# Designs tried in a protein design run: designed miniproteins, single chains, continued (4). Part 8

Each design is a single chain, and the fold is of that chain. pLDDT is the mean over its residues in the fold that is shown.

## One batch from the design tools (miniprotein)

Design m12265
Fold by ESMFold2-Fast:
Structure m12265 (fold): chain A 69 residues (1-69)
Amino acid sequence: MKEEAEKLMAEGQEAAERGDLETAAEHFKKAIEADPKNSRAWFALSQVLRALGRDDEAAEYRKKAEEAK
């Protein structure tokens, strides 16, 4: 479970490095599903959504990241 979340985090980071922000968002969403208390996944998804211009969604995930602490 937590190991799967960390693997998905790594895959999301690699996708973001390539500029594939949509794929990065999908991997971070899966990481959250695997470990909802992984605040890093919520923060990473929030940042990717902001980069995609989805500011409202980014704000919601940012709030969830703070709640997951």
Scores: mean pLDDT 79

Design m12266
Fold by ESMFold2-Fast:
Structure m12266 (fold): chain A 92 residues (1-92)
Amino acid sequence: GELAANGARSAAAATTASGGTAEVRWEGDTATVTLRGAGPGGGIAAIGAAEDARLSGGKGEVTVEGDTVTVTLSGLGEEGARAAAEAAAAGA
């Protein structure tokens, strides 16, 4: 759970450091982080967050549409998803 939370925070922080914005949604066992204007650093961090979720026994998916990067973290349990969402919000 800690790896996924750290990855989510890093993705949000890298995006805001690049002048972008991060939006976070939590629902059940899924946390979704939407990054706008992420830049290369935010994109790389998003891939890292997805991989951290997989290493934590969950699922991580990254979708790129223009300047928007969406990271979906699932299978972490409700506590893990909440922690990832809270960490991403703190990084934004």
Scores: mean pLDDT 79

Design m12267
Fold by ESMFold2-Fast:
Structure m12267 (fold): chain A 61 residues (1-61)
Amino acid sequence: SPEEIAEALEKLGVPRELARQIAEDLMRGVPADEIAERYGVPRETILKAVEEAFKVKIERP
């Protein structure tokens, strides 16, 4: 979900407005590398946010 990705990006230090734009681009299939270059956010930060968004509560079985 784009909202979950945006929330994870905010927790990693990305401003809310930028996080929402990145999440939307990811949902449209834009590669993380291109998004990183476009918005000046590290590719690793984007990938980590996607992973966190999909893990939800799995950290506590």
Scores: mean pLDDT 75

Design m12268
Fold by ESMFold2-Fast:
Order: sequence, then structure tokens, then C-alpha cells
Structure m12268 (fold): chain A 83 residues (1-83)
Amino acid sequence: MEVEKKLEEVKKKALEEATEEARKEGIAESDIKNAVGFTEGVFDAERERLLKEKPSEEELEEYGRELKEFFLTMARYNERLRK
């Protein structure tokens, strides 16, 4: 398996699913946009480490779930602060 391609696919899926969930929760587009930027920044910072670790497909799927949770936590936090 091409780990680099799978890692990018996992990131894309996590961001798409998290964005959809945040919109369903009524989170503002500005807070969603900020969450996207922060999550992409975290992914870019971790990308080289993840590639060196040669993760299994299962580990890559778990990382995707962690990215989604991180995204939603940030988006929900910003929304709560503006209430």
C-alpha cells in the first residue's frame, strides 16, 4: 500500500466528515473554516513523522478518527465561546 496516498485519503475523508457533522450541528462557517486550517496545520506538522512510522491501514484509519475528533472539538469550542 502507498502509505502517503492512503494518509492523504484519510485526511480528506476526516475533514469532509467533520465539516459535514459541524454543519449539521449549526456551527458557523467561520468556525468551521478555522477548524479546517488548524487541523491541516496539525496534519502537515505530523505528516513526516507518520510516514517514517510506516503505519498499518488500521493505524491510518484510527488517525483519521483522531483528526475528525480534534476538528470537531475545536469547532465546538469556538462556537461555545461565542454564545
Scores: mean pLDDT 79

Design m12269
Fold by ESMFold2-Fast:
Structure m12269 (fold): chain A 80 residues (1-80)
Amino acid sequence: SEKELAEKTEGLGNALLGAAEHAKGSDKEALTKAAEILLKGSKTDPVKALEEALEYIKNTKMDSEDAQKGAIEGLEETLK
């Protein structure tokens, strides 16, 4: 349902924001920006927010491949 997707999108946004608190430099900036996209879009257009955050992370050079992969997997799983 749209409500469930909105709640999952907000939850993922908060999770990425939490991950950003433990990251540094470019990784912190990338995770924070992805989280902002999700949190801003979660109640208006969660599908678009998830797609925009996914494209952003995929096209952003991050120092931690594990952090980037985790963010991508979380975004793709939420879009299912």
Scores: mean pLDDT 85

Design m12270
Fold by ESMFold2-Fast:
Structure m12270 (fold): chain A 74 residues (1-74)
Amino acid sequence: AAEALLAALRATQAALAAANPTTEEQEREAVRAAVEALAAALAAQGVAVELPEDLEEAARVVLEAVRRALLEAL
């Protein structure tokens, strides 16, 4: 569980780096994909997350949910 979430987080960070966004729109698209990937990883662990429409806030909510799930696995 915790290892799977850490692997998903690292894979998401690697995907963001590999996307190499050159515009603000491409950067926002990469971040949105990362947020969706982490939300899917959380859902696979039984954690449902309601994502706000604001991308920055959605990223914060997803990261906090990942942090909480990792702490509960310890």
Scores: mean pLDDT 75

Design m12271
Fold by ESMFold2-Fast:
Structure m12271 (fold): chain A 74 residues (1-74)
Amino acid sequence: MPSIEELTEELKKLIEELKEALKNKDYKRAQEILKRISELLEKMETLELTPEAGAVVAEALELASQAQKELDEY
């Protein structure tokens, strides 16, 4: 089972990749990254979050919401 630290680092990488995909209007890549973020968040919900992990999860949820709005308008 991955540690909360490993999952948090993976989520940080996915957040950066999603920001770059949105900046480049690569909506296909953005959809793939959103799916990976959703799967990772489901794994993290079964674990006790550290304050750092909680902050990263909050950022991921905000960014995912923004990305979904852009995809819905496309």
Scores: mean pLDDT 81

Design m12272
Fold by ESMFold2-Fast:
Structure m12272 (fold): chain A 86 residues (1-86)
Amino acid sequence: DDARERAAVLAALDAARAAAKALLSPEDAAPLLALIDEAAAAVEAGDWERAAELLERLAELLRETATDEQVKAITAAAVAAARAAW
């Protein structure tokens, strides 16, 4: 179900956005939030190829920007939200 898959990914991105804002400084969060917004727009447009590329870039930037504890917390929030929406 494409609609359910889209809802799950969007829920994960919303949770990641909230967690990044809570855990990171505004300066560190800003480039991550920009990628999250681009990924959400791609998912909403049904552009799964673009969404996959943006999600990979987001994961890489998160690992470069955040501590291991912050990466784990943001990832856990995203996974929990995706599972709840699926």
Scores: mean pLDDT 84

Design m12273
Fold by ESMFold2-Fast:
Structure m12273 (fold): chain A 93 residues (1-93)
Amino acid sequence: SKIEEEIEKKLKEIEEAKKELEKLLKELKEKSKDEELIKKAEEEYEELLKEAEEELRKAAGSKDLKEIFEILEKILEKFKKEAEKLREILKKL
């Protein structure tokens, strides 16, 4: 029961991290005139979404709640790392 609650919490954290990334990308587009930098950031975000969807499909096929949790944790870590990278880029603008 506790692991199922932690999985639900992790899914909500992933949705919030995705929204944060979308906000940071929008801010980058508003503050930067570097079209190549913006394009690269958008392509990296799209690749992260694709990887996350593939990992979520793998999780949906799993009967191991611990494996599901670990997959979700890795997705969240990747989104958080990309958000930190975007924040560092924004600080230099």
Scores: mean pLDDT 84

Design m12274
Fold by ESMFold2-Fast:
Structure m12274 (fold): chain A 60 residues (1-60)
Amino acid sequence: SVERKVLLALQALSDMGLSASARELAEASGIPQATVSAALRRLEAEGRAVRLADGRYTLA
């Protein structure tokens, strides 16, 4: 699923102390940015991802 791919990418980035934008995740995964953005908003609503002040995302 898109959500699982996004979570795995955020986990890898979090392990390195990094965050990602929807665009960066889309470019890395080959998934359309709109689809990644929708998945990120759902994960944020579920408390599984956090949106930072700069608009980038990390794991909760």
Scores: mean pLDDT 84

Design m12275
Fold by ESMFold2-Fast:
Formats: structure tokens, C-alpha cells, sequence
Structure m12275 (fold): chain A 70 residues (1-70)
């Protein structure tokens, strides 16, 4: 479920596994774009990646998010 994927993403984020957190949160958003936990995990993970200077990864996932939201 979207909720379970969002929870897995949150755990990955807390463990510093940013790419895994991003993948899990994105998959949750693909299932339910309005899932609040998935949105929070996705945004928090993007903020950490931006702080770490991983701009291309941030750009890629923002583009993918825009595609599913239309």
C-alpha cells in the first residue's frame, strides 16, 4: 500500500539511505499522490539531497513527480 511504502521511505530517510527513501516515497505517490506521509517523506528527502549537493538526482525526481501529477 501507499502507506506502507511511505513508512519504509521514512525509515530509509532516518537511516540516511536517501536514494532508497526517495524511491519508496515516489512509489507511494505513484499509488496515491495525495498521501500526506509520502509527500512529507519525499519533500524531506529532496531537502537533504539538495543540502548534500545532489542536484541532478533532485531534478530527476521532481520531473518524475510532475509527470504523475500532470
Amino acid sequence: SAEELAEEGLKALQEGKYEEALEKAFEALRIDPNNEKARSVFLATLSELERLGKRELVREYLERLMEILK
Scores: mean pLDDT 85

Design m12276
Fold by ESMFold2-Fast:
Structure m12276 (fold): chain A 59 residues (1-59)
Amino acid sequence: MSLREVLLSRVKNEKTKKEVEKLFDEADAAYQAGDYERAMELVKKIHELIDKDIEEEKK
């Protein structure tokens, strides 16, 4: 299982999961285009969304 699949499996909210998948695609595209600043921004947003989903699940 890839890291992407592992991270997506931790997301319980379907809307958040779809948003994270979209952000991964956008980050990959930015990285391939050489826009590393945008790729890093998108990766940071992915982590923030996953962390928020996990914290909300624990309550």
Scores: mean pLDDT 76

Design m12277
Fold by ESMFold2-Fast:
Structure m12277 (fold): chain A 105 residues (1-105)
Amino acid sequence: MSPAEQALALFARAADEAVAAVRAGASPEEVRALIDAAVPELRALLRTLSPEEQVAVAVEAARLTAERVAELRAAGAPEAEIDAVHAVNGAFLAEIAAVLAEQAA
């Protein structure tokens, strides 16, 4: 598995864990802690990628987010589950932006 594929697999795992935590009655703070726990592994993977590959990961993560949100909405899922998926995507995009800024300096 390439580092880019590993980053996307980490994204998918984090999204699944966040949704599962919401379903188990986790607070928004507990969901945030789960997402934040993925950040060090994501950052290490992103640092091995070129800027072009990092942008490709961001685009694919956004596509996967839109797909998952559409599936959750079609299933009548609570807004808390949709918010969890958006929170994972937001955290991943923020880390990609931070690593891109670090590499541009």
Scores: mean pLDDT 87

Design m12278
Fold by ESMFold2-Fast:
Structure m12278 (fold): chain A 83 residues (1-83)
Amino acid sequence: LSEEERNRIAEEAAEAAEALAEELIARIEAGTISPQEAVARTSAVRLLAAEARAFSTDEEIVRRAEEAARRAEEAVDAYLAAA
């Protein structure tokens, strides 16, 4: 893969991670997601963050993806503790 292709993959992964984390948090707040779905979606965000780290040479892209994963994990942990 070229550097441009690697950076594109990483950026797409980071954007997907942010979008999935935001949707997950919104669904938790709305009460429209099961605990099982919340755990599965958090795993998906973690995989996207790992993909961004694997392909990115840009610290900012990796940071965004990892922050998305952290927010998702914190929200799901709180949700599961409250359920």
Scores: mean pLDDT 85

Design m12279
Fold by ESMFold2-Fast:
Formats: sequence, structure tokens, C-alpha cells
Structure m12279 (fold): chain A 74 residues (1-74)
Amino acid sequence: SLEEIRKRVEELVKKLFDPDPAVRVEGAMELARIAREHPEAITEEQVKALREVASKDPDPQVRGAAIVALDAVE
């Protein structure tokens, strides 16, 4: 259901701020998949979190994954 997808998005947004960059990449990549299939499941506040990660994350792979997710929402 959409409600279950929204709960999953909340969990994935938390992963964007994990201390492990591999977990942050996983979170961003799964958010990109959900954004492509269900853009309505991602809130404006969650898009802001993706923009923060895309611009400021120290890991270039994490920034790239966040950019892919942002492109999928817009």
C-alpha cells in the first residue's frame, strides 16, 4: 500500500545519515527506485534531505546516488 511505501521511505531517509557510507548509498539507491515508481510517497521535507546529502556528503558515490534519487522525484 502507499502507506507501507511511505513508512519504508521514512526508514530509507534515516539511512541517508548512517555513519557507514555503504548504508547511505543503499538508502539513496532504494529511494531512487521508489521515487521513480511512487514519487507521491516522498515528501518535500524528504526531498530537502536528499538535496542536503547530494550537496554535502563527503562520499562522492553517496552524492551521486542522492542526485539520481532527486532526478527521479523531479
Scores: mean pLDDT 86

Design m12280
Fold by ESMFold2-Fast:
Structure m12280 (fold): chain A 64 residues (1-64)
Amino acid sequence: KVAEAARLAREALEAAARGDREATARLSKQLTELTGVPVSAEEVETDPEGVVRRVLAGMLRLAE
């Protein structure tokens, strides 16, 4: 699950970087469902560092 969360986070950031809003929204939703940490497509676009920090916290929770 930790590896899956890392993959989804990377894909969401890459989608946002290329301007693919549909992929960013879909991947953000999947990441939220997997980690329990709410992230939105807008947050990935405007505060990617904040999203990474919150996802990391969620991944640590999954490692327990």
Scores: mean pLDDT 72

Design m12281
Fold by ESMFold2-Fast:
Structure m12281 (fold): chain A 70 residues (1-70)
Amino acid sequence: ARSTVTVTLELDAAGRPVFVLEGEPGSLAVESARAAADKIIAAAEELGASPEELAALRAFGEGLIAAAEA
């Protein structure tokens, strides 16, 4: 079965945006976060996002993966 994760944007103690994931624990949650990041980037490419926007989205994806592993 496919797992579902919820992505929440929060501010850390320094006021910087961070992404947290809530979902099934273990590898399925991490794999879902990776798949979500990949789909967001692919959709942005199809919509004609600039290289700068794609770089920002890749940074977002790394944040999702880090949050899923926490």
Scores: mean pLDDT 61

Design m12282
Fold by ESMFold2-Fast:
Structure m12282 (fold): chain A 54 residues (1-54)
Amino acid sequence: MEEERRRRLGRVAKAYIETGFDLDKTAEKLGLSKEEVERLLAEYQREHGVDLRP
């Protein structure tokens, strides 16, 4: 994937893990909407073949 896109997806995934899989806290930490966080997490999971849900 593109470098900028890769960095963004990685940051979202990292923040999600660090918040204990809390969408609201992840959105607040990143300054994004909850919907945007969900979209980026779905993209990360699709690109990397992982499931980030507990």
Scores: mean pLDDT 76

Design m12283
Fold by ESMFold2-Fast:
Structure m12283 (fold): chain A 64 residues (1-64)
Amino acid sequence: DDLAKAEAYIEKAEAALAAGDRETARAYLMQAEKYAVRLVTQGRLEEARRLAERVRAIAKQLGL
């Protein structure tokens, strides 16, 4: 399921960021964004919106 994959990548990005591994966090964030886009194409807009908010929070911490 694309939602479960996106959530797993967000969790990995958060864990990497907490560990100070910004490069790994960024890579996982990109994967989460890919699956969030797939949710949009599937019409799962509320789930995609919630994921986008979490992605933006991590992106801000990464200076993106």
Scores: mean pLDDT 84

Design m12284
Fold by ESMFold2-Fast:
Structure m12284 (fold): chain A 70 residues (1-70)
Amino acid sequence: DALTRALHEAGERLRKTSTELNQAIAAASGDPEKAAALQAQRDTEVANLTGEIVALHDADFDARKAAEAA
């Protein structure tokens, strides 16, 4: 279903984004300003994707709870 697909896609994006940016940060270790910018980008994107995943899980939990109450 759409919710399950969105959750899976968000999880995949989080994993890929984290891995890619961690590799870029390691490659930029000789350039502290570039490394700092990549760390800030990683932190922002990880926070956004993590928030999306949490929101999807919360919505699923609330929907199940509402169905149980009926």
Scores: mean pLDDT 80

Design m12285
Fold by ESMFold2-Fast:
Structure m12285 (fold): chain A 61 residues (1-61)
Amino acid sequence: MSPEELVEKVLEESGGDPEKAAELFLREVLRLWEAGEISPEEMREAARIAAKRIEELLKEQ
């Protein structure tokens, strides 16, 4: 799963709720990191994408 796919998946599962999206994102990234399924570079990229997308949702609230 690409960083973009990961972020889009958690945003969909959150139903557009920025707090849920942030929580789901952190839990999933930590799980993948502990399992060795995500690199530091992929984690940074996913975090950058997630931050931008969540910021957009927060500006609408």
Scores: mean pLDDT 80

Design m12286
Fold by ESMFold2-Fast:
Structure m12286 (fold): chain A 60 residues (1-60)
Amino acid sequence: SDLEDAERSLAQARAALAAGDYAAALVGGHEAKILFEKSGDKEGAEEAQRVIEEARRGAL
């Protein structure tokens, strides 16, 4: 389901962020955000957005 796919993408994005792989974290974070928005999970979309913002800061 979109929600389960979103949760997996978010988990992968967080793991990439922890590993310093900011490119992978951005890709996974954006994918998770889209999937959470499609499923109506606003909190999940906000968590994905935080990963995106952290990855953007790390890439600077």
Scores: mean pLDDT 87

Design m12287
Fold by ESMFold2-Fast:
Structure m12287 (fold): chain A 68 residues (1-68)
Amino acid sequence: MSNEEKARALFEEIAAEHPDMSPVTRQALRSLLDMLVKDGAEFTEELKEGVRRLADLLLAGERARAAA
């Protein structure tokens, strides 16, 4: 429960920071967080930063495709 709540909070924070996030990127991020929760991963500050960095890379790719 605690890790699931942390995963949801992290997802909502990233989504709020990037409201232009595509449905595909949103689903990919949600799936990643769901898998981490199922695997029993602890949501440390390092893991949260890693997820934020991955989200930034996915969004950069989306914006590059949208600009083309």
Scores: mean pLDDT 77

Design m12288
Fold by ESMFold2-Fast:
Structure m12288 (fold): chain A 82 residues (1-82)
Amino acid sequence: SAEHILELVEEARKLLAEGKVEEAKKLALEAVKELAKLLLERGYSKEEADDIIEKAKEMLKDVEGLEYLLDLLADAAKRLLE
């Protein structure tokens, strides 16, 4: 759900603040997969969902990209909340 994506983003941000970068990356990737699944359930194509996951993996290469991805995930999840 969109609420679960926000929970994962906030947990990942907390882990980053604690210096737990690898744990934060794992939660960020989980949030991306949850977003892709939610978009598929809302009528997005598999190609669109796969593209989101691939772009997110590129962002996970460094801390700056991870922080940017978390901001994008939070924004997307908030827009999907009813």
Scores: mean pLDDT 83

Design m12289
Fold by ESMFold2-Fast:
Structure m12289 (fold): chain A 63 residues (1-63)
Amino acid sequence: SIEEVAELYRTDPEKAAEEIKKLSDEEIEELAKMLGIDVEALRLLKETGSAEEALRRMLERLT
């Protein structure tokens, strides 16, 4: 469930990234609201399947 993925994100973001990759766009938006974070950050996690790679892409967009 989305709630289980939210708890996983708080305890192990790398494992959460693998589960987030399986979620629909609607589930991503719901998860973002539940975690209080930007939906674009979760979309990067979904696209990459890795918290480290998502962070790298986020930094590239800023520079």
Scores: mean pLDDT 77

Design m12291
Fold by ESMFold2-Fast:
Order: sequence, then structure tokens, then C-alpha cells
Structure m12291 (fold): chain A 66 residues (1-66)
Amino acid sequence: MTLLVTLTGSPEREIGIVLRLLGHPFATVTPVGTGTYVVTLTGSAAQQAALVSELKSDPAVTVTEV
């Protein structure tokens, strides 16, 4: 699946979230604007759902499926 991810908050918080996403072996992160990233997820449906749920639980993160 492909997600549009928008990050808000401090630069330190944004760096932490980006590093977490880059650490996932089946996630590809592409910057498309200031604080905005396209994240392409591969792997099982359960793995994709778990990462989406984790991202949506962070109040500094807005996630939209595209």
C-alpha cells in the first residue's frame, strides 16, 4: 500500500519518526515536501496494518492512504 505521511512537531521528533520508518525493511520513504513523505509498504497485510496503526497512534503524524 502507499501512504501520504505528514509530520508535525519539533525537528527532533520528525527525525525520530523518519529514522523509524527508514529502519523498516519493507518500507520505502520518499520526501515530497516539507514534513511530507510518501511511504510505500510491502510485506504481508498484517505487517502493513500494524505499521499503519503504529503511525496513526502518534499525534504528530497524519496518515492518508493514496
Scores: mean pLDDT 76

Design m12292
Fold by ESMFold2-Fast:
Structure m12292 (fold): chain A 93 residues (1-93)
Amino acid sequence: MKEELLEKAKELVKEAHELAKSGPENLEKARELYEKALEYAKEAEAEEEELNKIELELEITDGLILIVRGVENVIKKIEEERKEKEELEELLK
């Protein structure tokens, strides 16, 4: 039973890692899988080193999600600024 939970946790970590690598749109889902993996690893009474590894992956994924949101905000600002510039050029004709 505990061995099955630990194996499931490792499978979820692998799946989360592949999702995180596949694109920024999958980071939220990868985060959910890392969180679930951490739950299974804790229930399996995994070694502290394994728990710390999963927690680190979760922290990295959270950081990447923040970066992606930051980039999306910058892109939105660039698009808004470009639109304002086009409107200003129309006014200066």
Scores: mean pLDDT 81

Design m12293
Fold by ESMFold2-Fast:
Structure m12293 (fold): chain A 72 residues (1-72)
Amino acid sequence: NIESLLESVLALKDPFTRAMGLVALYMKSEESRKLALEAFPSLSDEVRQKALEIAKWLGDEELAAELEKVLE
């Protein structure tokens, strides 16, 4: 299920791979998008920064704006 997939992504040790997995979940479906958005504020700054870089490279302006709001 989508929740198990999110748990697997959050268990990844590498910040870049975790960021890629979260961006993929955001893009996959409406259900996985909601779960990814709920997880964003609890991520480390490193993972959030990597996710922002990926979003900008992909041209996803909405995701980039959401990630910028939670970065310090």
Scores: mean pLDDT 77

Design m12294
Fold by ESMFold2-Fast:
Structure m12294 (fold): chain A 80 residues (1-80)
Amino acid sequence: SVEEKLKELADKIYEKAKEALEYLKKGEPEKAKEIVEEAIKELELLLEYAKKLNASQELIDYIEKKIEELKKEYEEALKK
């Protein structure tokens, strides 16, 4: 379904951003920031798209949770 494809896309964006957090430990914080900020923007656009398509509340909540978790993980990674 379209909703399953949107969920898979959200998962891919999220995982790519999490992998980019390794750049912080490798001394490339600007690269990590660029990839994470782009991923957050992509997830926010995906969320807006899902809302316009009248997607299920479960999918909307799922994408919102991914955005919140990514922001939290990025902030926590910066403190290490």
Scores: mean pLDDT 85

Design m12295
Fold by ESMFold2-Fast:
Structure m12295 (fold): chain A 84 residues (1-84)
Amino acid sequence: SAEEAAERAERAAEEAAEAAEEARRAGRERAALAADTAAGIALIAAAVARIGGGAEAAERGAEVAEAAARAARAGDEEAAWAAA
């Protein structure tokens, strides 16, 4: 459902924001920016799903944020930017 997609995107955004903070503390500014960007996009997509905009954008946003978080934690700066 759109509600479930929004909840997934919100959780993915929290994870990406956490990964961004970890990357920033490690001095990986570009990875941090990519993960923060993905988190912001996922939150916007979640909000759109909650106001009746459908599930697809939120599901996509969740996937992107999840991928960006993994890449940022792995220290793969280029993969983090490719995901965002």
Scores: mean pLDDT 82

Design m12296
Fold by ESMFold2-Fast:
Structure m12296 (fold): chain A 60 residues (1-60)
Amino acid sequence: SEEEYFKKMIELIIKWGDEMGRALLEGAATGDPDVQARLDEISKKFNEEFKKLKEEYEKE
């Protein structure tokens, strides 16, 4: 349903927002020179899961 789609989309945003926040905090704590690459990886994973979610609900 559309309602379940929105619920899952919000859960996905919260999940990956939290992951990105953790990566930023860890990068600051450790002085990770590749923090941007980690953020790019997180963004790619978010986009992949978002695309999968969209495809799942477009078939229903």
Scores: mean pLDDT 79

Design m12297
Fold by ESMFold2-Fast:
Structure m12297 (fold): chain A 79 residues (1-79)
Amino acid sequence: SAEELFEKAKELFEKYIDDPIKAANEVYRLAVEAGIDPVTAGRIASYVAQAAYYKKNGDTEKAEKYLEQARKVIEEAVK
């Protein structure tokens, strides 16, 4: 489900918070394995990378906003 996929993506974001590129790559793999097309998976991964970047730089508000964008893309892709 969309909720389960987002929960797993958020776990990867938290696990790899110190490595935004690894967080993004792992989220991309998760999305593709869940049946999401590579272009949409790339959009999700990009939002997670942005979230990790802002979180690492102390901008928690922007990080949460980018995670919310990732959630919305997942909800649109998973029916």
Scores: mean pLDDT 85

Design m12299
Fold by ESMFold2-Fast:
Structure m12299 (fold): chain A 65 residues (1-65)
Amino acid sequence: GLERLRAKVEELKRRYPELAELLDEFLAAVEAGDWERAQRLGVEIAIRDPEAGRELGAVFAELVR
């Protein structure tokens, strides 16, 4: 569940340090249940780096199942 998303966020922060603030805000929005904010932040991440967005989206899709 959420543990896998936290692990992926930490991995992506190491690979893409420039996305660290957006990744932290995305995780905080998900943990707060603020799906509208999480969706907007996820789109912003995907715009800045499509690969990071795809990897984050895959783990997030498993979480909301």
Scores: mean pLDDT 84

Design m12300
Fold by ESMFold2-Fast:
Structure m12300 (fold): chain A 56 residues (1-56)
Amino acid sequence: LELSESMSAEELERAATRLVIEGVVFSPEEQRRLKELLDAGRHAEAVALLREAAAR
């Protein structure tokens, strides 16, 4: 999974969905945080959260 800060909010949401399909489990808090970051346009932090989850 190639993650980039240049990805749109929609692309980052699709990346999160792909990680879930691949077996990554997000806590309810992580799910809320991701939505909050995407809504705020904080794509760098959203990418960091997704990379951390993918590295588990």
Scores: mean pLDDT 78

Design m12301
Fold by ESMFold2-Fast:
Structure m12301 (fold): chain A 70 residues (1-70)
Amino acid sequence: EEARERAIRILAKARGVSEEEFRENLTPQDEEIVRQLAITIEDFQLSDEELERIAKMIKRGLEEGAARRA
């Protein structure tokens, strides 16, 4: 899956870990971010820079949602 692989690579790079380490230690929140980012990649032709910005927005939304539910 090209989109999923790109999403994982970008998130792992942003966190300073290897792709392998990122995959082995995925949290439920990380998996949701990967899933949403992969869908976005499939729907749009995005650069890695654009993907990093979108990943930050998705993370913020998920964090806000979790805080409101807690």
Scores: mean pLDDT 70

